# Designed miniproteins, single chains, continued (3), part 91

Each design is a single chain, and the fold is of that chain. pLDDT is the mean over its residues in the fold that is shown.

## One batch from the design tools (miniprotein)

Design m11344
Fold by ESMFold2-Fast:
Structure m11344 (fold): chain A 92 residues (1-92)
Amino acid sequence: MEVSEEPAFSDSLTPLQKEALRLAAEGARAFLEGDYERAAELFAEAARLFEEAGDRVGAAAALEQLARALEKLGDLERAAAARARAAALRAA
């Protein structure tokens, strides 16, 4: 269906999307390990890179994960803001 030989040969993702995915994966790992502060930082940066790339779906997903990390930290106001932004971005 798709031709993928090497990561550097050609890709359907922009460099910003690839970096955002890497940061989101690291954030998810930090969240699972209970490091919610690190998870929040990583998800916030991933969301920023997805938005810069024009990937609204990726940005929304990263913001939803950011909101979850912020809730674990007790930062309910920032969590609510992140969710509201994610909901807006999911409108295709």
Scores: mean pLDDT 81

Design m11345
Fold by ESMFold2-Fast:
Structure m11345 (fold): chain A 87 residues (1-87)
Amino acid sequence: EPEPFSEEELKKRIEIIANTESELTDEQVENIYKNMGLTEEQRKQLEEIQKRTGKKFSPLALAILGYLLKKGWSVDEIIERIEEAKK
């Protein structure tokens, strides 16, 4: 059972998402999704987050986002947390 993140650990991970960027190919993104076992809906949610934030996420950022989506976080909730961490 994965240990639940503390509020401070969660903020730290979201700060990594907000401040880390890399240029990934479609093939690299697909491999990350496959390794995380994301559903088609979760993949679309992740694409929406990228479009709405305008960010190019690192592999680590994509992994954290996929984990949050698996935990049942909404797209809007994730975006709000990313925008808060950027400032």
Scores: mean pLDDT 72

Design m11346
Fold by ESMFold2-Fast:
Structure m11346 (fold): chain A 75 residues (1-75)
Amino acid sequence: MDFKEVLKEAIDELYKSGELTPAEAEAVRAHLENPKLSLDELAARFGLTRAQVRRALFKVYEKATEKILEEQKKA
């Protein structure tokens, strides 16, 4: 029960729902594996803008937070 597993699940769900492009999903996964990578370096690697990488990261963290809150609401 690691928060990283929840983040990886959020990436997969957002990708399947069409809320993340393949490039955005891979950029967020790369950031989780190496959090020292800058947004500019991730953007360059995946053909994205820094703003797109930042938005993808926000979407994933927001979805992970929703999943945690959903679990807390279950009886």
Scores: mean pLDDT 80

Design m11347
Fold by ESMFold2-Fast:
Structure m11347 (fold): chain A 64 residues (1-64)
Amino acid sequence: MEELQKEADKLAKKVLDLKSQGKLGEETKKLAKEAKELALELEKKGVKLSAGQREAIKLAEELG
């Protein structure tokens, strides 16, 4: 479980870094969707989401 939390946070930070650089192409969309899926899995397992993970979910929805 802790490993999954670490991976989700790392992926969320990577997605947000790409957004800060203005790189919102296809690869960033895929990474954002993957970050959202990991965060939702953690939430379903009763894990509290970080602010970064919630931002990644929002970004994934905005990118479509």
Scores: mean pLDDT 78

Design m11348
Fold by ESMFold2-Fast:
Structure m11348 (fold): chain A 60 residues (1-60)
Amino acid sequence: MPFLAEVTRDYTATRPDELTLKKGDRVLVTAEHDDGFWEVTLLSTGRTGRVPSAFLRRVG
């Protein structure tokens, strides 16, 4: 089930399928994977990609 999350610290993408994120960015989490990465949409740009779940905190 999709939910909002906030980026807790800066993350730089290391692979083409990942997103670069800044602390305070808001993302929509669309899928959670067992490898420690979540599929997200960055709300400010509409870009989609994978990020480490450890960098995100659920909002609400």
Scores: mean pLDDT 83

Design m11349
Fold by ESMFold2-Fast:
Structure m11349 (fold): chain A 91 residues (1-91)
Amino acid sequence: GPERRRRVLQEAADKAEELAKWLEEKGYDPDFVKLVRNIAKLLREEEDPELAAAIALIGTSVLMVIAKNQGDEELYKGLKEIADLVAEALA
């Protein structure tokens, strides 16, 4: 139900914030770190959970393509974990 969806999106937001902190510690581009943090904020604060999930999936999908093209397997895995949780929330 909607309450379960909110909890799964909150878990996705937590994973996105963890990924953003890891990227910052590894010296990734600050603008890229900010994009990942903005995904976390969207997942926490957007009142429409389906809209939050849809925008987050678009964002993570674009970032996953960038990670794959750069050969960044660790970034790809982190983004995929977030995307998989968001997709679960929509099921």
Scores: mean pLDDT 86

Design m11350
Fold by ESMFold2-Fast:
Structure m11350 (fold): chain A 80 residues (1-80)
Amino acid sequence: EEERRRLKRESAITFTAAGILYAAAQLEGVPEAAELAKRAMDLSNEADQAIENGDLETARKLLEEAKRYLDEASRLLSQA
């Protein structure tokens, strides 16, 4: 059950980070970064559902994808 708990924490952290980036992108007027951050939030929610269904492999892949969107959103914001 340890892996499930770690993934749930990781999902929550990723969702929170995405929300912060989304807010920052809106304030800075960077719609591309906002869209990427929103996608990361959606993927984190999907990962949480996968965790609840016991599909930890899908959850890991979704969180990896969410992190890629977060990295890209952060990159765009740093260029603004």
Scores: mean pLDDT 86

Design m11351
Fold by ESMFold2-Fast:
Structure m11351 (fold): chain A 97 residues (1-97)
Amino acid sequence: MSEEEKKRKLAITLTAATIQLVASLMEAPEEDREKVEEALKKVIEAGRAFDNGDYETAIEKLKEAIEILRSMKNQTPAAKAAIDLLEEARKLLEELK
């Protein structure tokens, strides 16, 4: 896969993860909603870092988002899907270094 193809796949994967996190906000119990909101904020920050070419910060923010989601008491199917997508995005970013 070319570097350009990896960047395009990463953008698509981050968008898909964001959609799953928004779905999780609608489905999550009140006790986990704050964690989903915090994870979504980290994914947005990761996207901004990626757009600025700061891959190290993007990776750090994705790792933080994944850890927050893994700490949920009641992981919704959408939250589990978001974790898988964020792990794929992190792997793609590591390959772009």
Scores: mean pLDDT 86

Design m11352
Fold by ESMFold2-Fast:
Structure m11352 (fold): chain A 88 residues (1-88)
Amino acid sequence: NDELLRQMAEGLLTILRDEYHASEEALEKFEEGLRYYLEGKYEKAIELFEEALRLTDNEAARRLIEWEIEVVRGQLEAKKKLLEKLLS
């Protein structure tokens, strides 16, 4: 459900910006990562989320970004397993 994923992405950006006051640089990287995630480019999304994490000092914001990295890593692993079964 693309609409649900988009709403979750917008919610995460809102929390990081408005509640945790993440820097503009960190927000830009996180937003770019979410764009790649919505395109199904999970490896690139993880790279950008890790860059956003490096730019973030606020502990609550860091935990949220780390959580998102783990979620996307799990989805990437599931995608790899599915493709392996389909190509075998």
Scores: mean pLDDT 82

Design m11353
Fold by ESMFold2-Fast:
Structure m11353 (fold): chain A 84 residues (1-84)
Amino acid sequence: MDELERLIRAGEAVEALLRGDLETFKRFSAEQKIEGVELLYAFAPEGKEALRRIYYTLAGEYPPEEASAEELLEKVKKIIEEIA
């Protein structure tokens, strides 16, 4: 798998999660899931809000309002590792 295919798969995974489509998201590998959320954090203009929405989709509740984008990324990655 080349870098482009890898990025496409990571993007597909995080897009499913942003849609609230957990069934589709579960079909991706743990590596693809984690890379997708890291890419969202790095490149999305509203990455913190996207991470809050992702956290809600995974956990069923919103994270603390005071949580930084970096703290949200680490929390989301931990949940993915527990589910995957």
Scores: mean pLDDT 78

Design m11354
Fold by ESMFold2-Fast:
Structure m11354 (fold): chain A 56 residues (1-56)
Amino acid sequence: KEKLHKELLKAIGDILRAIGDILDAELAGDEEALKKAKEELEEAKKRLKELEEKFK
C-alpha cells in the first residue's frame, strides 16, 4: 500500500507540472505548447484515476 501512495504522489506532481506548462503557454500565447500541456494534464489525470481505483 505504501508503494501506491508514492505512485499517487508522482501522479499529482505530473498534474502540477502540466498545469504550470499550461499557464506558461497561455502567458506566451503559444497555442501549440498549450495543446501539448493540456494533453499532458489529461494523461496525468487518467493515471491518477487508475491509481485511485487500485486503492479502493
Scores: mean pLDDT 79

Design m11355
Fold by ESMFold2-Fast:
Parts: structure tokens; sequence; C-alpha cells
Structure m11355 (fold): chain A 116 residues (1-116)
């Protein structure tokens, strides 16, 4: 099991939510360049498969403290709760990362910010 911290920032417009996600592992996890590209693609594909997602992308970085995932999605503003939408996206990123690493992930901290 890998413990992770998650942060999501939401910018709401009339037409779209712009959701930026950062996951940080609390354990030293190191991936090769090829593994990082494969994981980033898996995360982006998982996000794009969700209802209302117009576009999505991800990148994965090794740091001295562990693995950092940056993900983003543009989601149609259909009147759903933006915070619940961000939670669904964070979970999709965590699930995709878990499958790609072959290890269970635990989100020990989740911070979601609605940015005006």
Amino acid sequence: MIKIKATATIVETADEYLISIRLESLEPVELTDEQREAVAKAIADALKSLPGVISAGARVENTAKGLVVYAGAVVKNDGRDPVETARELVQAVADALSKALGRELEIVELKITLNP
C-alpha cells in the first residue's frame, strides 16, 4: 500500500470546469521514463472515459520525496456539484495509478479548492 496526498483546484466557468489535480506519494517510488509515460497515458485515458470530460491530460514526475502526478481535465458544466466532480476525477486518477503500479493506494489527505 502506498500512501498519497491529493490536491484538486477547480476553476468554474459558465460552460466548463477546469480541474487540476496533484497526487504526491508519501513513500519513495521511482519509475523509469518509459513507465512514467505509460502511467501518464493510462491516467489521461481514464479521465477521458468519464462522463462530461471534454479533454484530459497527465504527467508523472520522480522527485527526491517520491512520485508526483499532475493531471488535468476540462469537464462540461452541466450543473453538477463541482466538488463532487473533482472527487470523482481524483479517485479515477488514484485508481489508474494503482492499476499501473500494481499496488494499492490510500489517500490520506484530500484538499479541494474552488477558485473564484
Scores: mean pLDDT 85

Design m11356
Fold by ESMFold2-Fast:
Structure m11356 (fold): chain A 63 residues (1-63)
Amino acid sequence: EEEIERVLADLRGNPRESGAISRLLKVFKERKEYEKAKKLIDEMLKVYPDNPNLKIARKEVEK
């Protein structure tokens, strides 16, 4: 949850910080923390609702 808050704060300050989003999603997937990944993706989709990478990632972590 703290990681999600940090990313959201970073996005609000730097809306082009898509690289950080990608890195965090990769870390969550490697650690098999799908629940945290889902929450992160959901929050990011509120900011980037039409981002295809986020939609694909969300589908993967939803199983």
Scores: mean pLDDT 65

Design m11357
Fold by ESMFold2-Fast:
Structure m11357 (fold): chain A 90 residues (1-90)
Amino acid sequence: NEAEVLKLTMFGQGAFANEDYDQAIELYQKALSLDPENSLAYYNLGEAYFKKEDYDKAIEYYQKALSLNPENERARRNLEQAQRKIQQQQ
């Protein structure tokens, strides 16, 4: 159901805007359970994990977003930023 997926991603984006990253993650994961190839939901999961400073998971989700939508310039730039964050941990 495309309407259900859209509703879940919109609510997830609202939670993200309120800095409720855990709620955003739950909503995006529910969207992915209904649409496993939703590149936007993978990108949004990457953003939420990046905000939580879980850079390993952010990288994983940005890579999945890019595998589904290689033209997502934001995902590519944010992937590179997350990779740099890991290098800075020393």
Scores: mean pLDDT 88

Design m11358
Fold by ESMFold2-Fast:
Structure m11358 (fold): chain A 61 residues (1-61)
Amino acid sequence: MSKEELVERYLALFREYLRALGWSEAEIEAAVAEMREWAETLSPEQLRGDIAGLEAQLAAL
């Protein structure tokens, strides 16, 4: 999986997490825009770890 694919997967899970918490779509898209800049600075290994963490948090909801 490419770094670009890992960033998009992370952001997709982040959207689902915020939606589960009751955030509006406008708030989600604003948060995702900020998070995209940060996520693009991460290594593929860090992104895989953060993806696993979000998947675990979503499963626990």
Scores: mean pLDDT 84

Design m11359
Fold by ESMFold2-Fast:
Structure m11359 (fold): chain A 95 residues (1-95)
Amino acid sequence: LEEKADELVEKAIQALRDVGAKHPEVREVADRAIQRVEEAKKKFSDPALKAQTAASAALTVRMALLDVGPEYLEDAKRLGELAQELIDVATELKK
C-alpha cells in the first residue's frame, strides 16, 4: 500500500504538470498545487498524508479547470478519478 501511495503521488504530480502545460489558464494553480505536494513529500514520512495532500492538490486544479469552462471537463474528470484513488489508498493506509 505504501508503494502504491508513492506511485499515485508521483502520478498526481505528473498529471498536474501535464494539465498546467496544456492549459495556461490553470498553470499558476497547477504549479502551486505541485509545490504543495513536493513539500509534503519532504515534510511528511506518513504515506497517507502525502496521498491526502496529492488528492487535495488534484481536486484544487480540477475545480480551477471547471471554473474555466466545459471544454476542460475531460481533464477535470481524470483529476477527480486520480484524487479518488489517492483518497482510497490513504483511507486503506489508516486502517
Scores: mean pLDDT 83

Design m11360
Fold by ESMFold2-Fast:
Structure m11360 (fold): chain A 64 residues (1-64)
Amino acid sequence: SIFEKIRELLIEAGVPEEIADQIVLSSRTPEQGVVGAVLYLRRLGKAEEAERIRDELTKLIEES
């Protein structure tokens, strides 16, 4: 599922599993999950990773 992919990519980017779970569980839509992931990564100073993950997840949502 797209939510499992969001979680996986966040953990791979160094986000703690508990935080990745909170972002996914608080999201009502996949689009909200992407926004939450991007904002968290930007706060960590991982802007390049945020953009890469946003692009990857947006493509997956558009193909669904």
Scores: mean pLDDT 83

Design m11361
Fold by ESMFold2-Fast:
Structure m11361 (fold): chain A 83 residues (1-83)
Amino acid sequence: MEDFEEDVVEALRRMMLTVLLKAAEKGVTVGELIEALSSAFGPKSTELIKKLKELQPDLSAKITREVAEEVARFMGERARKQF
């Protein structure tokens, strides 16, 4: 139901945002993050990697706070589509 689903979605969004903001603070590039996601999660990272490339196609560019916030939002929306 909505209450439990929203709590889980919010927890996942907050966790992802925290990780991505830390990556941005450390100057991690889009390419480095893609490599790390592929190594850690394999096929489960495919949609996230696609979204990252759509937001920042330059793989040598550092992850910005704006990109981090948009990716976290995307993950939250995907979780909500579970209905």
Scores: mean pLDDT 75

Design m11362
Fold by ESMFold2-Fast:
Structure m11362 (fold): chain A 72 residues (1-72)
Amino acid sequence: GGLEELEKLIKEGKELLEKAVKEKNKELFEKGKKLIEEALELMRRVGALTEELEKEIEEFLKKYEKEFKEKL
């Protein structure tokens, strides 16, 4: 189903962000961030994104963006 696919994309994006921080790979970071942002936009459009889930994912993105910048 659509929501399950979107959750899978978010999970894949998170894995890419974690790998990007570990490897200091900017391309992987941008790919992971884009994947999560696209999945969130689709979830918003279909009304499936809860405020709690959106906040958790935004905090996750902010955390990894900060870690990536600090390791540069």
Scores: mean pLDDT 78

Design m11363
Fold by ESMFold2-Fast:
Structure m11363 (fold): chain A 55 residues (1-55)
Amino acid sequence: GPAEKEALAEEGQRLVVRGITTGDRELAERGVELLKEAGLEEKAEKARQTADSII
């Protein structure tokens, strides 16, 4: 439901930020997957591109 998608989006964003900040590609990719699962495909794609450019 909506609350579940919101929780996935928050967790996904958190993992992307931590992965980028720590240089952890696997963690950033997990975050991207959660953003996609939350239905935020454009945000997930941008996060993936940012991670790929930094990590």
Scores: mean pLDDT 82

Design m11364
Fold by ESMFold2-Fast:
Structure m11364 (fold): chain A 88 residues (1-88)
Amino acid sequence: SATLAAFRAGLDAIEAELAAGAPVEEVAQRLLALLRSMAEVEEDEEIKREVERLLRELEALVAAGEVTPADIRRALARLRELLERREA
C-alpha cells in the first residue's frame, strides 16, 4: 500500500532526525503529526485504538515537558510492530 509505504518512510525520517541530534521536542511534534495521520486513515479498529493510545501518551509527555529520546524510540518501535501486523 502506498499509504503504508508513506508511514514507514515517515518513521524512518523521524528516526534519522533523532539520530542526527534534532531537538527531542521537534522530533516529538513530527511523530505526533504522523500518529494523527495514521489514526485518521486506519480501518482496523484494534490497530487504530493502539495508535490513538500512543498519540495520547506522547501528547501527555509533550504537555508535561517530559518527553525523552527513549520515549520516541519506544513509540517508533511499537509503530513499526503495528505496521507489520497491518500487512499480515
Scores: mean pLDDT 84

Design m11365
Fold by ESMFold2-Fast:
Structure m11365 (fold): chain A 55 residues (1-55)
Amino acid sequence: MTLRDVARRLGLSPETVARVVALHDLGYSQREIARKLGLSQRTVSRIVREVREGQ
């Protein structure tokens, strides 16, 4: 599954999904990512989960 597929499913831009994944890969917590990007922790958690399920 591509980042574009995740973005479409969640109603977000592909750029937003890519930023969440990049920060998560750098070791930021879901709370930190949510604060940095102005997203809810629930949204960040959903993005991370959807990307992992697409492996």
Scores: mean pLDDT 79

Design m11366
Fold by ESMFold2-Fast:
Structure m11366 (fold): chain A 68 residues (1-68)
Amino acid sequence: SAEEKRAEYLARIAADPNDAEAWYNLGKAFYELGKLEEAKYFYSKALLLDPNNEEAKKNLEKVKKELE
């Protein structure tokens, strides 16, 4: 389930806070829930850890526009 996937990514970040993929996937999960501020936070962390993640950059820009 979506809830199980979120729990898995949260566990990955707890074990390794530099897991950029887990931060990115949490951003996607919270975006799907309509939780835009949380999605922005997780995408921002993913991009901080992996500045070359073009999908995180695009999704962060999309979330920022929706929050305007």
Scores: mean pLDDT 86

Design m11367
Fold by ESMFold2-Fast:
Structure m11367 (fold): chain A 64 residues (1-64)
Amino acid sequence: GPDAERAARAAREAAERGDAAASATSWYQVKLSGEGDPELAERGTAAGLAGDAEAAARYAVQAA
């Protein structure tokens, strides 16, 4: 729904700016919503937590 859409968009925007931590937080919100691709949300969260903003951004684009 709209909450998952907003969280996924926020994750992408944060990752594109190099803010891996903010991207991870937003991907975790997508995961908690129970919507979208749970594997991509898990990979995005893990990449962001590892500080890999480039990988987090790639998963965000793939999820769109």
Scores: mean pLDDT 75

Design m11368
Fold by ESMFold2-Fast:
Order: structure tokens, then C-alpha cells, then sequence
Structure m11368 (fold): chain A 60 residues (1-60)
């Protein structure tokens, strides 16, 4: 989950202040793959960037 969180945070757009921002490992650990995808999309990640986050998540 730490590797997934670091990948996710590295891809966030500068100035992202979305109220649904996942910013810590404990929040991420409570989410399903579908919820991680939804949060990443809501925070402006592309389909390619979302795929990178989920590849790391599946590898953990």
C-alpha cells in the first residue's frame, strides 16, 4: 500500500485540493481497487496514470 500511495501522490496534479483526496496509507488501505480508481479519476489522473497506480496496487 505504501508503494501504491507513493505512485498515486507522484501523479497528482499540482494544486489539487479536491475534498476526496487520499493523502495517507491508512486511507488508501481502506479502499477497494474500484474506489482507488474512482478517487484517482476524480483527482485528474489519466487512464494511463490510473493503470500505473493499479499495477502497483495489484503487485503488493
Amino acid sequence: SLATLNTYLSLLPRGSGASLLVTDEAQLAALTEAQIRAHARANGLSDEEIARVLAVFRAE
Scores: mean pLDDT 66

Design m11369
Fold by ESMFold2-Fast:
Structure m11369 (fold): chain A 64 residues (1-64)
Amino acid sequence: EAKLERIIKLIEEFFKDKEEATIIEIKKFLKEKGVSEEDINEVLDKLNKTGKTVFTKEEIIDAL
């Protein structure tokens, strides 16, 4: 869906100059880019289910 494609594109841009990020950093970035609170919470819930605190671009995209 167009919403998911936009989030994936934002994640790819976010990881352009870094290899990994925390849930807090991902939340802050998506919020600054105007992603809705509901969509951010869905992403964070999927990431939290992994039990990890640090994520690569591939791990986030696979979780979405």
Scores: mean pLDDT 80

Design m11370
Fold by ESMFold2-Fast:
Structure m11370 (fold): chain A 67 residues (1-67)
Amino acid sequence: MELTPEQEKAVEAAIELIEKYGFSGVTLERIAEALGVTPEQLRAMTGLTETEIKSLAYEKLMEKRLA
């Protein structure tokens, strides 16, 4: 599935949060703060839930680290 630029930015921000705080530290509020938007704006512009963003970020991070 091809992600929109907004979805890719949300996933990238979530990866950074996983690396800093661990998986449990990734919240919609922290992702929104990292992007300079509100949680409501993040949801509207990406169409993704917190769980979906976290799952995509975790998969990408693990794929990258498996090399």
Scores: mean pLDDT 79

Design m11371
Fold by ESMFold2-Fast:
Structure m11371 (fold): chain A 66 residues (1-66)
Amino acid sequence: MLKELREEVKRLAKEVEATGDKSKAIPTTSAMMLVIAGEVEASLGNEERALELYRQALETLKKLVA
């Protein structure tokens, strides 16, 4: 699950980047901060919290791709 969510986040982040829209930079940075927080939680063994943070990042990135 964590690996699949990580791969999906990377895919969506690339799609946002492909839009070339600088107005999406701040929301994209916020999503990336959630990913970093998720990686930290995962490294501490807090997998449930890591999954929640990754899901929040995914929802943010999905809104930016549309």
Scores: mean pLDDT 76

Design m11372
Fold by ESMFold2-Fast:
Structure m11372 (fold): chain A 55 residues (1-55)
Amino acid sequence: SEAAEIERILAETREILERLPLSEEEKEQLFANAVAAGKVSLTAAKAALRDVKEL
């Protein structure tokens, strides 16, 4: 299901953000952005994950 795929994308996004040398505030903002994207569509969630991977 798309919902389960979005959950997996958000979990991967969180794992990547935790490993990046960013402040806790920046990590929270980027994760909140990914959550918002996931509420729009699977495509938006994938784009948010891609952006985080390019950091």
Scores: mean pLDDT 85

Design m11374
Fold by ESMFold2-Fast:
Structure m11374 (fold): chain A 64 residues (1-64)
Amino acid sequence: MDPELEEEVRKKAEELYKKGIDGVVTKLISEDADSTRYVVGFYSKATGYKGEVKELTVGKAPAA
């Protein structure tokens, strides 16, 4: 997984919960010639919360 995707999800979770994020889940949902889409989510063992799900699109940046 791209570090940017993971960090982005973590930052959002940390802002909302101030703390309590224990993991990040990432799933590929679609892939095109130009971009790849992921679904990323997170959870907290401390609260048992399976939280926010975010769709992220990553461009493949071909030299066109």
Scores: mean pLDDT 60

Design m11375
Fold by ESMFold2-Fast:
Structure m11375 (fold): chain A 111 residues (1-111)
Amino acid sequence: GGKEDAEKQAELAKEQAKAAKEDAERGAELMKEAKAMPPGPEQAALYAAAGVLLSGANASALIARRQAQKAKESGDEKSAEEAEKAAKEAEKAALEGGKEAGVKLEKAKEG
């Protein structure tokens, strides 16, 4: 435990936040492209690709949250705060990107 463990968790949380942002941004971009396309195999492929990326962003956000919790438990306030900021950034990116994918996935599930 202690500062070294907290610093490692903060570093890992920042890595996951970066992955979540990149996947969420790319997934949202592909989702917008798919929505602008006429119905067909290419549109379906873009929706599928966007779904994979947005699901990946959600997974990264969950991992970042767990890492932030471990940093907090390690008792190093500065590292805990850095990890918490990273987890919040990952969660925001995943939520924003995931909203568009969630609506489409729910309709596919009901249809």
Scores: mean pLDDT 81

Design m11376
Fold by ESMFold2-Fast:
Structure m11376 (fold): chain A 67 residues (1-67)
Amino acid sequence: MYSDEEVEEAIAKNPDEELKEQLTQLLNLIKYLEEQIAKGVAVEKAKEALELAREEATELVKQIEEA
């Protein structure tokens, strides 16, 4: 799985502005969900959403790296 730092690097190197925007939105969502988990707010639902968001970010980063 790609780390937050690896996703940020992929955003910076991405020649496609649309993919850059999508990754930026996913990274912001991931950071938001991590903050909610740390605060103990809706932890179970936040963990589920975080897994889905990280999976989607991983697929987008993989597309960029394989391009």
Scores: mean pLDDT 75

Design m11377
Fold by ESMFold2-Fast:
Structure m11377 (fold): chain A 85 residues (1-85)
Amino acid sequence: TREQGLQLFDQGMQALNAGDYEKAAEYFRQAAELFEDDPIMTAFALIALSEALEKLGKEEEAKEYFEKAREKLQKVIDEEGDLNL
């Protein structure tokens, strides 16, 4: 659920701040899966996952998830036009 995704994202941020990059990456990955119906929240979780992966020295994986986040944000722009609410 979205609430579980938000909880996992928060746990990921706490782990990231504590330097537990492996735990942060796991939490952000799970959060992204739970946000699948929310492209903006999914993109934020994937950007955070990318950061955790960079801290782990997994630069190629980090780049892949960052590009995936960009694609999700681009779809929002393309579908909503100028993001008029």
Scores: mean pLDDT 81

Design m11378
Fold by ESMFold2-Fast:
Structure m11378 (fold): chain A 61 residues (1-61)
Amino acid sequence: MTPEEKEGALEQTRRLAATLSPELAEKLIEYTRLGLENPELFEEQLKKMGEIVKQGEAEKA
């Protein structure tokens, strides 16, 4: 991944985290960091992020 793409992903994660609960926000950030360090896990963490976002929205509602 390009360094610029990594920065973009972090920014997107921060924005999503702002709409989620603090607990889910921390998990989301950790998953992003792990995915960036290990490109192989990036795809897996994206799937988990989607599930976390859905759960966060359901809990907020």
Scores: mean pLDDT 71

Design m11379
Fold by ESMFold2-Fast:
Structure m11379 (fold): chain A 72 residues (1-72)
Amino acid sequence: SAEERAREAVERAEEAAKKAEEYAKKGDRKKAAEAAGEAALAAAEARRAGGGPELERRALEAAGRASEYALS
């Protein structure tokens, strides 16, 4: 279903955000940026799937966190 696809995409965005944090803490700027890109792509997929406002909010938060780490 659309909700299942959105949930899977949110989970990928959240995992990518966690990777961005880990790479940023290690000083791996390139991998942190790549992980942030992955989080943004997954968040866009979650929004397109149309799983509802809660899943869209989680996706946006994950992408935002990943971006913050990539910019550090």
Scores: mean pLDDT 86

Design m11380
Fold by ESMFold2-Fast:
Parts: sequence; C-alpha cells; structure tokens
Structure m11380 (fold): chain A 79 residues (1-79)
Amino acid sequence: GLEEEIKEIEEKIKEIEEKIEELEKRLKELREELAKETDPKKKEELKKEILEIEIEIGVLLIELGVLKLILKKLKEKLK
C-alpha cells in the first residue's frame, strides 16, 4: 500500500544520504591532497578524480531531491 511505498522511499533516501556523506569525505581528503601536491601529473589525476566525485555527488543530490519531492506528495495523500 501507500505506507509501504513511503517506507521504501525513506530507505532509499537514507542509502543515498549515506553514500553522499562517504563521497563528501573522500572529496575532502582528495582536495587536501591536491592542496599539498607539487607534481603536475599527480595534480591532473587528483583534479580528474575530484571532478568525477563532484559529478557523482551532483547526480545523487538530484536523485535525492526527486525522491524527497515524491515522499512529500505521498505523505500529503495520507492526510
């Protein structure tokens, strides 16, 4: 039923939030490494990895936003 769909979406939201937190932690570590790096090749590799993680976080944030909007609408139907 509708309540089961709400629970499934809440679980998916939690999983995405946990994944974003893990990626943000890695992003912070990579940015700190980049700030200390002096090798031009290693700087380019770090910049590429940072960009890839930033894109992944961006996609997950969009997915999270969509799921939160769906959840809000489903909860409004229960009122």
Scores: mean pLDDT 88

